# Designed miniproteins, single chains, continued (4): the designs that were tried, part 54

Each design is a single chain, and the fold is of that chain. pLDDT is the mean over its residues in the fold that is shown.

## One batch from the design tools (miniprotein)

Design m13969
Fold by ESMFold2-Fast:
Structure m13969 (fold): chain A 55 residues (1-55)
Amino acid sequence: SREEALELITLSAKDALEAGASRERLLKRLLEGAKDAGLDITEEEIEKAIEEAEK
């Protein structure tokens, strides 16, 4: 579930970046979403997911 959530975050980040979203706004939005969902996902993990989405 946590690993699956990170994969979904990476896919969502890829779509958002392709649509021209800013990296800083995307990071904040994804971190807030993870906290709201009760996921124990760190800011560093979201940053790495965004980096993977950029490749």
Scores: mean pLDDT 80

Design m13970
Fold by ESMFold2-Fast:
Structure m13970 (fold): chain A 110 residues (1-110)
Amino acid sequence: AEEAALEAARAAAEAARAAAKGAAEEKASEGTGAAMTLLSAASAAWLAAKSGDPALAARLARGAAEAAEAGAELARRAGEGEKGEEAARAAEEAARAAEEAARAAEEAAG
């Protein structure tokens, strides 16, 4: 259970980082601030997962998943071109993965 929670939290952090990257690729100048915020949230979740504290890891994984969804929303709003559509789809997929992993981390942490 504990190992599963930490692994799920790490997966949520990685998915959130992918969402942040997708958002940034759509609008290099406009998305930079949002992408940096998402990367910070994902980094915190990843560090928590490495700390071996499943409750803290689950809480930060939830924050990373919420940040990833915000990044996907930004990518959707900006995604009018072919490259923007690709970035938006990648961010949406990563946000869904982060949400699922955060739920798994929360369940495993108790």
Scores: mean pLDDT 71

Design m13971
Fold by ESMFold2-Fast:
Structure m13971 (fold): chain A 85 residues (1-85)
Amino acid sequence: ELTDAQKQEILSLVDKNGDGVVSLAEFKEFLQSSAPGLYSRLSDADLEALFKMADKDGDGVISADELAAFVQNLFALIKEVEEAS
């Protein structure tokens, strides 16, 4: 589990406009920088699907808590993609 400080640190890296939430565009930029191998294998529709999975309440943005949960799951997903190769 990520601490509140770690959640805010991750959010600040992704949240380029400082509004305290992550947009689809910021989410795509985060994936491209943090998991370029995974990003290159995903279509725009796949990226939107991952964003919707992270956006638990469906409000069209990702909160710090949703981002933290996604980051934890992202490491598992990266391992699965690498192992499937």
Scores: mean pLDDT 71

Design m13972
Fold by ESMFold2-Fast:
Structure m13972 (fold): chain A 72 residues (1-72)
Amino acid sequence: MQTSLAASEIARLLVERFGLSPEAARAVATAILRDPDISAEELAAILVEKGVDEATARAAARAAVELARALA
């Protein structure tokens, strides 16, 4: 319940703050929902595979992990 809401908020933040596609943002949110302890490095790798540049992927991944912890 709470984790699903947090995932939706993370996806929205990633689109708004980092200009990610909704698909890339949802992939990150889904990964966090599946594994709340997932590392920023693993999330950045997912974003790079979705076509996000490495610098943006790393910044977005770190923000997603920090937000997930804050919403837990």
Scores: mean pLDDT 78

Design m13973
Fold by ESMFold2-Fast:
Structure m13973 (fold): chain A 80 residues (1-80)
Amino acid sequence: KPAVLVEPESEKIKELLERLEEVVRKLEEMDREMERKLEEMKEKGVPKEKLKEFAREQLLKRLPLEVEILELAVKLTVEK
């Protein structure tokens, strides 16, 4: 394992930041996927009510990741 002589942040903080970046990236990917599908559905003439329902279902799917981001943010503030 490469050793760092000076570490401005603890190893735990680095791990939390890496996980945060991973979750954020996945969440962004889900957002792009949702937008793409919503646009496609609009083009197909899907009713507005169905579009809203689909968007809510997609938002609920991302909720665990959003909760994880909040948990990681709390851990980062408590760790310091």
Scores: mean pLDDT 74

Design m13974
Fold by ESMFold2-Fast:
Structure m13974 (fold): chain A 94 residues (1-94)
Amino acid sequence: MYDEAIKKYEEEIKKDPNNAQAYRNLGYVYLLKGEYEKAIEYFEKAIKIDPNDAQAYYMLGIAYRKLGDEEKAKEYFQKAIEIDPNNEAAKELL
C-alpha cells in the first residue's frame, strides 16, 4: 500500500531535489508506517527547503511525540502556530 506512494514521492524528489512538498509527503507516509525517525529526517529536509511550511513543523511535532520526546514535540507545535496562527490542530496538542 505505502510502497507506491513512497516510489512516487522519491521520483518527484529525483526530478526536483528542492521539492519541499514531496519531502513532506514522503515524511507523512513514513509517519503512517510508524517509522518515526525516518519521517523526522524527511520533514527536516522539507523545512530546510521551505522554512515556512507550518504543516511540516506540525508533522515533526507529531513524530517526536510518537517517539516520546514531548519537549521537542511542543517546540515544533509552537513553531507551526507561529507560521500559521490558524493551525487549530497544533494549538490543541499544546
Scores: mean pLDDT 84

Design m13975
Fold by ESMFold2-Fast:
Structure m13975 (fold): chain A 71 residues (1-71)
Amino acid sequence: DEAEERRALELVREEAEALPADVREALLRVLDAEEAGRAEEAEAIARRELSDPADQRAALEAVARAAERFE
């Protein structure tokens, strides 16, 4: 369901607001590419802009928090 997918992505965007600005912008670019069906572009952005382990952990924690809110 496209509406459920959009809601899930929106919850990730909301949780991303608590991230440091650089990590938030990188995660939002990845989500925009995923929503557009550009999986290879999303992976390339993540590899380039979320290469720091601490930034990766922060982004993954935001995604996990969004998943907990998605019923």
Scores: mean pLDDT 79

Design m13976
Fold by ESMFold2-Fast:
Structure m13976 (fold): chain A 80 residues (1-80)
Amino acid sequence: SKEKDIGALRTAALSLERAKEENGNLESIVKGLEELLKKMKEEGGSELALEALEKAIEYVKKGDIDGAIKVLKEAVKELE
């Protein structure tokens, strides 16, 4: 559902913001985001939400945490 998609993307963005503040383990965060993506696919997440999360994962892998947070927040706004 739209509400589940928004919740998942918000959770992902908050996890990235915390990782940035706490100098967290980015490899662990990537694995968490990949697991969230798998769950969203299983629950019938929208193509927009799935694409946003996949793009955010790629930004994190490149070390661009701010880019990942931005794409997730933009997707949330588009879904609202």
Scores: mean pLDDT 82

Design m13977
Fold by ESMFold2-Fast:
Structure m13977 (fold): chain A 55 residues (1-55)
Amino acid sequence: MIELPEPRSEYERVLQEAYEKFDEVIKKGFDLEELTKVYREYQAKLDEVRRKRGK
């Protein structure tokens, strides 16, 4: 397991998690369909984080 410095914000946490998920998909043989699903999921999560921080 790769040891990375902890992100300071929730936004950075979600970005780091997305990066790790993409890396996992690539390691499993680069499934474009699965990668697209992960991308859509994290895009929605990032949008929600942005909305909550819109203050």
Scores: mean pLDDT 70

Design m13978
Fold by ESMFold2-Fast:
Structure m13978 (fold): chain A 68 residues (1-68)
Amino acid sequence: DIVEEFLKDPSAEALKKLIEHLKNSTFEEQKEILAKLYPLTPEQVEKITEKDINLFIESLEKIAEVLK
């Protein structure tokens, strides 16, 4: 599980794999991934928009670039 690997070892390589997994996932799958990374309630997960997911992915991509 890419998410479990990232949580055990948050390396630059694990982050890149997480970003690719997110980019290749549906909106519902992206919300499930975010809920695994953070202790979100079901109500909080329902409030997540596609714009929030896109901003999150862009933020991770910027962090990955810095970690080169």
Scores: mean pLDDT 80

Design m13979
Fold by ESMFold2-Fast:
Structure m13979 (fold): chain A 71 residues (1-71)
Amino acid sequence: MLSAEEAAELASRAGRAAREGDAEGARKYTQELADAGVISEEEAERVVRATEEGDLEAAQNALARGLAKGM
C-alpha cells in the first residue's frame, strides 16, 4: 500500500505529466494512485484523457477531485 508521502509524490508526478502533455506518464502515475485506492479508476482515466486532449485545466481538476474524495 502507498504511504501518504508516496501518494503525494505520485500525484505530483501525475500533475507534472499532465502539464507536459505526457499521457503515458499521466496513465502510469494515476494508475498507481487508483490501484492504491487514493483516486478512483474513473478519475484516473479522466486525467489521462484530458492530458491526451491538451486540456490542462480538466486534467488538474480531475486529479484534485480524485485526491479530495480518495482519502
Scores: mean pLDDT 80

Design m13980
Fold by ESMFold2-Fast:
Structure m13980 (fold): chain A 74 residues (1-74)
Amino acid sequence: SLVDQIREGFEKLANDPNVSKEALIAYALWEMKEVVKNHPELAEEVFEAILEVAKKYLSEEDVEALKKRMEEIL
């Protein structure tokens, strides 16, 4: 599914030591914007999938900041 592809892609980027935190956050926001535009019916599932991965790799403060910015896109 598209949701699984986004989750797996985001997790792969999060595990890449050459990908900065800022780049990871930027890609998450870009994916959220694209989903809202092209597949709005999947927006909530993608939002949850991104947050699941973010909680494993980002600090609590960065997760809350990302969550707020993604909520503003929804």
Scores: mean pLDDT 84

Design m13981
Fold by ESMFold2-Fast:
Structure m13981 (fold): chain A 55 residues (1-55)
Amino acid sequence: MQRELSEALLEGDVERALELALKMLSPEDQEILREAYEKNPTVQTLLRTLAELER
């Protein structure tokens, strides 16, 4: 999961990266992250951090 998320981010596959990140979060946090990611590209930095850290 962590390695696959990091790889997706490096490939620029934002849809795949978002899907992997959502699996790591609670349902409420997943909804917040999804909305933030689509509204604010800086959330991509958060996804990259999550890819490097185990939940």
Scores: mean pLDDT 62

Design m13982
Fold by ESMFold2-Fast:
Structure m13982 (fold): chain A 74 residues (1-74)
Amino acid sequence: EVKGLSWEEFDKVMDRVIEELKEKNPELAQKLEKIRKESKNRTDFIFKLNELFAKMSPEDRELFLEILSKVLKE
């Protein structure tokens, strides 16, 4: 999904995903922003993101993946 991206490229992708989520699901966007701000490095961010992802509803997970796919294609 984000395999092969540098931390700077990954951070830019996540910034775009969070921007799109703010309009469609502001609660999920806020959770992602918190993880991003609290993460020490890329590995820590991915770990926290995976924990959030496992706790997300199927609907929230599908929305996140749809937006991520769109951002990665742009």
Scores: mean pLDDT 75

Design m13983
Fold by ESMFold2-Fast:
Structure m13983 (fold): chain A 67 residues (1-67)
Amino acid sequence: MEPFPGYSDLPGVKQPSEEARKASELLTKAMLSDDPEEQLKYIEEALKVAPDDPFVRRAAEALKAQL
C-alpha cells in the first residue's frame, strides 16, 4: 500500500473515457426527446454504458426526477 500509483488513480480524479462520452450523448438525446418513454430508454442505456461514472449517474437521476 506504500507505492504511489499516480495521480489519476486517486479517488475523485476526473477521468475522460469513451464510455462516459457515449453515455453523455445518450443523456443529451434523452433531454431532447419530448416522449418520457424515449427519455427513460436513453437514460437506461447511458447507465448501462457507464454505470460507475458519478457524473452520468447524477445526470441520469436528475433527468429521471424531471419525468
Scores: mean pLDDT 70

Design m13984
Fold by ESMFold2-Fast:
Structure m13984 (fold): chain A 67 residues (1-67)
Amino acid sequence: GKEEILELLEKAGVYAALGRYDEAIRLLEEAKKLGAPEELLNKAIEALKQGRVDEALELIREAAESL
């Protein structure tokens, strides 16, 4: 449900902030499978792959706010 998606997004943000990008990306992919905003999370995943952490964190926040 929505709460499970929010927990995954919050956890992904923490891992991203810690520089653990592979873990963050895994959690974002799980959130997408549960119905999180795919377009926003695809942009966040791409930002993390490029090391753009601040951009990724903003996109994760936007995804959470859009639920």
Scores: mean pLDDT 88

Design m13985
Fold by ESMFold2-Fast:
Structure m13985 (fold): chain A 65 residues (1-65)
Amino acid sequence: SPEEQLRAEYEKKIQEIYDKTNKEMEEAAKNGDFDKAVEIFKKSREEILKVEKEYQAKLDALRAA
């Protein structure tokens, strides 16, 4: 269904953000760069919120049709 496709796209985007963030956090940890770790965390949170907002907008549009 269109809702299942949107959900799958959303989950894929969220997983991609987690995978990227985990890799970047491991690198920051290896370098002892706490300030970089905080920056990475904040950026990942912003990206997640953007994806959630886009997903909700697409769901609302689909349900309004």
Scores: mean pLDDT 86

Design m13986
Fold by ESMFold2-Fast:
Structure m13986 (fold): chain A 78 residues (1-78)
Amino acid sequence: SLEEKINELRKKIVEASEKLHEAAQAGDADAVATALREMADIYEELANVYKEMGDEEKANEYRRIAEGLRAQADEVAA
C-alpha cells in the first residue's frame, strides 16, 4: 500500500539522518555529501508517492526539501 511505502520511506529518512550524523562526526566532507544526496533521493521518492496519492502540495514540499539537500551536498563537496 502507499501508506506502508510512506512508513518505509520515513524509516529510511531516520537511517539516512543517522548516517549523515556519523559522517559529520567523522569530519568526512565526501561522506557528508553522499549522505545528503542519499537523503535527497529518499525525499524525492516520498514526493512521488504523494503525487500518486493526488497530494500535489505535499509532493512539491518534499521535492523542494530534496532540492535543498542536493544544494547542501554540492556546497559541502566544494
Scores: mean pLDDT 88

Design m13987
Fold by ESMFold2-Fast:
Structure m13987 (fold): chain A 79 residues (1-79)
Amino acid sequence: MVRERVQEITEEAAKRIAEGEDPEEVAKEAEERVRRLPGVASAEAEVERLPDGSYRVTIRATLEDGTVVTASAVAPAPA
């Protein structure tokens, strides 16, 4: 299902950020990946730095039927 794919892509993005990749770059790539999914009309990715140094990645996808799917994951600060 598209929702499961959006969640999977969001979790992979959080993992990459936790491994030391640039949060903004990873979010852009995740947004492009979600936009390429069948049935997705639009997608937006956001990265928020939390006070503890972790990052929250949120992806919002609007499907062609008007359904909105939101997924988020938290990546701890890179070591």
Scores: mean pLDDT 80

Design m13988
Fold by ESMFold2-Fast:
Structure m13988 (fold): chain A 95 residues (1-95)
Amino acid sequence: DERRELILRAIALELRAIGLIIEAEYILKNAKTEEAKELAKKAKELAEEALELARKAIELAEEGKLEEAEKLLKEAEEKLEEARKLLKEAKKLIE
């Protein structure tokens, strides 16, 4: 069940990453300031990195490398949280 739990957690992180990428692209398209665009660009890069880590974690979990998968998922979660904070700041600048 640990393997299944890690895979489901990784899938949830992939969906979160995709959502943040879409949000960042929306801000990049609609932002009027370079400051907001740079924050959204950085958030998109972090979310794309998190997506890659979540996908790699699924592969590792399927191979039975559960500790390695867990480590990548923690890194993905940290990157997604940073991306979320950057997007929140970018949205304030669109006012």
Scores: mean pLDDT 89

Design m13989
Fold by ESMFold2-Fast:
Structure m13989 (fold): chain A 60 residues (1-60)
Amino acid sequence: MKLLEEAEKVAKEILEKTKDEEIRKAVEEMREEIKEAYKNKDYESLEYLLNLLKDLKEKL
């Protein structure tokens, strides 16, 4: 699924850019929420979480 793949890609890019433990923990928590949304076929929540990851990446 393209949304899930994009979310994993953005999460990985954030984790590669930062050593901030709080940011890393937040990204890992968002990854778990994204996987849960995918399991529940909640694609609206998945897209929302992907947009949060993209916003976080821009702020780094």
Scores: mean pLDDT 82

Design m13990
Fold by ESMFold2-Fast:
Structure m13990 (fold): chain A 78 residues (1-78)
Amino acid sequence: MAEVVEIRDDDAEAAAARAVEALKAGKDAVVYAPAAEAPAVLQLALRGLGVPTPAITSRLAETTVEVDGRKLTVVPLE
């Protein structure tokens, strides 16, 4: 089973970069981000993984996406 990397970073680009590195290493990633930053983290991570995705502009609930058989979860914090 893939290991899970927990990421807690207030900078959306840094959080997304860590998530991309974890998934490319064959690990799952869970990102805890401020609610305002959570959509940007998900969008930047998907772009970093080469996944075409529309802009994510609204508030994000806890969201899990699968990329190449690995899970990326983004958890918005207040």
Scores: mean pLDDT 74

Design m13991
Fold by ESMFold2-Fast:
Structure m13991 (fold): chain A 56 residues (1-56)
Amino acid sequence: GPALRAGAAAGRAAAEATGDAQAGGKVFYESGLRAGASPDDASLGGAGGVAAAPNA
């Protein structure tokens, strides 16, 4: 949903800035939780969740 998409966008930006997919996963998790995603959804895939973000 929108919360996971917001987290994925933030995670991708963090991963690109640091060159570290794990940093992206952390930002994805935290941003997803703040946007209303459940902990289960926000913890999904870490780096894979960032990479698997829906492209329009």
Scores: mean pLDDT 58

Design m13992
Fold by ESMFold2-Fast:
Structure m13992 (fold): chain A 59 residues (1-59)
Amino acid sequence: SMEELKEKIKEIAKKRGYEITDELAEAIARASNGDEALAEGLLDKAIKDAKGSKVLKLG
């Protein structure tokens, strides 16, 4: 489900040392259409776009 994918994204971000907002995690889950690999790619992009911030937010 989208909710399960959202929670997985939050867990992956936390394991990598980042805090992610619910809004961004939901946006990534929706954009990935249930694909965990795509969701991880979108999370990687969000981390890169954050330019060293430890908090990931929807821009």
Scores: mean pLDDT 83

Design m13993
Fold by ESMFold2-Fast:
Structure m13993 (fold): chain A 90 residues (1-90)
Amino acid sequence: MSEETLRLEIDLALAQIELSVARLAAERAIERGDKEALREEAEALERLIKRLEKLKEEAEKAGDEELAKEAEELLREAKELLRRVKEELE
């Protein structure tokens, strides 16, 4: 394992935690009808999506197909959650 591979694995793990936290926060905001909290979660998810897109590209450049696939899956989940949050803001 190279330092670069370890960095990408840590970045993925942190993104997984951030998505889990965002999901819980979004669900609570929906339950409360808290549109301000939903807007904050939308912004956080948009930042997370950009980080995941970059992480996927870096994993692909490193030739780590498994890490790239995990980043792609997490990216799909983040985009789906963002779509739900945006629908609640309409």
Scores: mean pLDDT 86

Design m13994
Fold by ESMFold2-Fast:
Structure m13994 (fold): chain A 67 residues (1-67)
Amino acid sequence: MSERELIGRIALHELLKAGVPEEIARKIAELQEKAETPLSVREAIERLLEEGKISEEEAREILEKVK
């Protein structure tokens, strides 16, 4: 298992613990795992919005949970 993959798993667990839905938490963790530089939750959410994978309402709720 790569170190990046481990980081993604840790991020996923923390997001799930904060109450983020599993599907969205997984997508955020994958984006953070693939990033060449540290990617914030906000930046990951902005990318998911650009890709149409989450709604603006879901993005707002998640940002409130992970602050």
Scores: mean pLDDT 73

Design m13995
Fold by ESMFold2-Fast:
Structure m13995 (fold): chain A 69 residues (1-69)
Amino acid sequence: SNAEEVRARLEAAGLRETAIKAARLVELEGLDAAEARNVTAMALAGYSLEEIAEALGLDEATLEEVRAA
């Protein structure tokens, strides 16, 4: 799945905590392969999950669900 690919790529980069939360974001929002690649690229560049969610136009409720994961 797109979420599994995001998780694997971020875990390989040593971003284990971010990998779990970013994969959850991709799963909850049903992001496509291109959007999932953008999430991975932004996380690898050091952007926070809040910044990534803003860039994708996601609301605060989705971000709270991701934080709870």
Scores: mean pLDDT 79

Design m13996
Fold by ESMFold2-Fast:
Structure m13996 (fold): chain A 61 residues (1-61)
Amino acid sequence: MEEARELAREGERLFAAGRYEEALALYERALALYRELGDEAGVAEAESNIRAVYDALGLEP
């Protein structure tokens, strides 16, 4: 839980700084950990953040 939350928070900081590819990597790692933990809210937030990165990069979601 703590590690997944820390990765998500660091990803949010990188996203805010415009470092989208680095934010994506951290969000994907957080998503994997949230799934392992069964944290449905964490999974939904990480998936939403990943979609935001894809939109910012002009990639397909």
Scores: mean pLDDT 81

Design m13997
Fold by ESMFold2-Fast:
Structure m13997 (fold): chain A 59 residues (1-59)
Amino acid sequence: AAVSAATVIAGIQILVLQKGVSQAAVAAHFGVSVATVAALVAGTASAASLATVIAAIEG
């Protein structure tokens, strides 16, 4: 199935907010920056940041 931006955001928010995984651990796991994870958790990520996260996860 195709990975959507909404799925990526929801998954990261669940890991950080509900499961208590650190933003640094999520960033390391997906190969993205901590600042990008923080923006996703806060719901303030730009379209460019979302595209970068999706590319990093799928690449």
Scores: mean pLDDT 72

Design m13998
Fold by ESMFold2-Fast:
Structure m13998 (fold): chain A 55 residues (1-55)
Amino acid sequence: SLEEIAEEILKENPDLTPEQIVLLAVKRYIEETGEIPSAEELQRILELVRKKLAE
């Protein structure tokens, strides 16, 4: 899932911004599934990554 991919990228790249992590996660998700995430899902994942990086 997009969430799992984002968590993997976050673990490998904790120094990246939330926006950079989400961009890389979306790229990998499209490469693996051929599906483009919805704008709502993108916003949700961005908020999740921001929360994990903040505390």
Scores: mean pLDDT 79

Design m13999
Fold by ESMFold2-Fast:
Structure m13999 (fold): chain A 59 residues (1-59)
Amino acid sequence: MKAKLEHAYKLTEKNRDTLAALSEEYKAKGNAGAAARGDEFAAQGQLSADKTKAAIEAL
């Protein structure tokens, strides 16, 4: 079980980082609306990663 949770955590981190990188690209291109949306999704990804990490640590 722990190994599967660690795998899920890594996927969540990768998705969060990808969304954060896309947000920075949109900021550089001057698309503030798309950047704000990307930041929002990255923040939700961080919350999911934090919850998964807490579940791993509780095992």
Scores: mean pLDDT 77

Design m14000
Fold by ESMFold2-Fast:
Structure m14000 (fold): chain A 66 residues (1-66)
Amino acid sequence: SISEKAREMVEEILKAVEDGASEEEVEKLIKEALKQLREMGLSDVEIKVFEHEVKKAIEEVKKKLE
């Protein structure tokens, strides 16, 4: 399902952040996730919500790694 795929993509992005991936690598992963979600038929609003939630999750992970 789209929800399962979205969750998997979030988990991969957050794992990359935990593993010390650069800001550039994380941005590339986000762009690829957004592209895949668009190809799966998500609306522009749903894509923006996903991007916002992923960026918030990344900030929380970075705080925990301090």
Scores: mean pLDDT 80

Design m14002
Fold by ESMFold2-Fast:
Structure m14002 (fold): chain A 68 residues (1-68)
Amino acid sequence: SEEVQELLEKYIKEFEEEAKGKTDDEMRALFHRKLQELVAELRKLGFSRDEIVEAALKFAKHFEEIRA
């Protein structure tokens, strides 16, 4: 849904801003925390398991792209 994409984009942007100047270990810790927050928020809002999993996978892909 559009709302899931908007939340995903918000978490990606927050991650990119907070990740600036961090080590790889710090970025991994930040990613894990943001991923947990995103999943919890989507679940609280009543989105399906499949939508939550898809958003989580997209966020993980974006993390790998930032790290490259």
Scores: mean pLDDT 84

Design m14003
Fold by ESMFold2-Fast:
Structure m14003 (fold): chain A 66 residues (1-66)
Amino acid sequence: MLDIAAIEEELRKVEDEQGRVRVAAAMKVLIAHGLPQETALEVILPLLDEQGTVDRDALLAALRKI
């Protein structure tokens, strides 16, 4: 079972002032919380901007669908 609340707390610690998280930091958080690397990539890649960041709220919404 994926602990979305724990993931949200960890993402908040590494987000920027706009609530965006670097892909490397997002990957580390998701893998540490039990997502396989392949699943984490599939969730993150569609949400990446040109700077290599993902919006925290968009990432959490995607995780709630798993």
Scores: mean pLDDT 83

Design m14004
Fold by ESMFold2-Fast:
Structure m14004 (fold): chain A 98 residues (1-98)
Amino acid sequence: MAEELAERARKLALEGDAEGAAEAGRRAGEAGEEGAALAGRAMAEAAGEAARRGDAEAARAAAEGGRAAAVAGTGRGAAAGAGGAAAGAGAAFESGAE
């Protein structure tokens, strides 16, 4: 459920599918604080992998997934989602995306 949505978001982000990553992140966040936290961590991991690849599209998708999880989540989960978004943005910057 929430773990499956977080893993789906990670896979979609690494494929550069920003819309799919955002939808999966949002659904994980809707599952509550734990779902948002799982999605945020998954997006941070995807952002790190995207940075290692130099894949700006994957990094951008990870940022969008993290933002969606943060918006849908509450409390500690929202913070984790925001962390995933920040990680994605940082990876995109390092990969040459503004």
Scores: mean pLDDT 73

Design m14005
Fold by ESMFold2-Fast:
Parts: C-alpha cells; structure tokens; sequence
Structure m14005 (fold): chain A 58 residues (1-58)
C-alpha cells in the first residue's frame, strides 16, 4: 500500500468531517462534498472511514 502524502491541513479537514459524521451525517456529507472539489483523495478516505464507523457500531 503506497503511503499517501497528506498535508496537516488535509488531515485537519478529514478529522473535522469525521467528527461531524458522529454528530450530524448530513453536515458531514456536505463537508465531504466540499473536500471533493479541492482534495478528492482525502474526501474518498473520509467517506471510507465514515462507512467503517457505521459498520463498527455493530
């Protein structure tokens, strides 16, 4: 698995979107859509993480 180069700003945005997903999924999806415009790879990882969080809730 090749390591992805993420900037601290991208990581911060991803964490914010993940935090929103725990509280408000609609807001999280809006945030992810914004990220897709500038950082599509980061947005994809956030979406994947949100799906994993939903599955992990068991």
Amino acid sequence: YPPLKLTPEQVKKMNEALDLALVDREKAEEKIAEMEKTDPEAAKMVRESVELLEEAEA
Scores: mean pLDDT 73

Design m14006
Fold by ESMFold2-Fast:
Structure m14006 (fold): chain A 69 residues (1-69)
Amino acid sequence: SEVDKLLEEMLEAFKNGDRVKMIELFEQIVLSNPDADPEKLKELRERLLSAESLEEVEEILDELKKLLS
């Protein structure tokens, strides 16, 4: 799945301290999934910007994956 690949790349970006790259990948997912709830996507984006741990990012990415299913 293209989504699964992008989610993995987002997690790797966070591990490398590259929050800008993580958000760019998030925006790519948003643009590729126009039917997803924009309010929930906004909430997930805000959570990604404030996430301080790998575990928090993994939880957010799991929620994003469920939203796109």
Scores: mean pLDDT 86

Design m14007
Fold by ESMFold2-Fast:
Structure m14007 (fold): chain A 84 residues (1-84)
Amino acid sequence: KETAALEITYTDGRVGYALLADLTPEELARIVAELLADPRVAEIRVLSDNIEFARAVAEELRRMGIEVELEESPTKAVVTARRP
């Protein structure tokens, strides 16, 4: 299972952070979707050093109807999720 960092951007421009450990892609996608249901949340970024894990999270979020962008680098992947 994976450790991921979440960056939560609020509609007022504030940023919060969370670290989550021992997650499946499905578990993390569910948490992200629940956080995005809060109208005060504008955007969530999921940061992972496991590209395959990030791809799986992005696919789960897309299946839930959430707008997702995936950015990959050699050492990091970022999944950006927004409400549709």
Scores: mean pLDDT 82

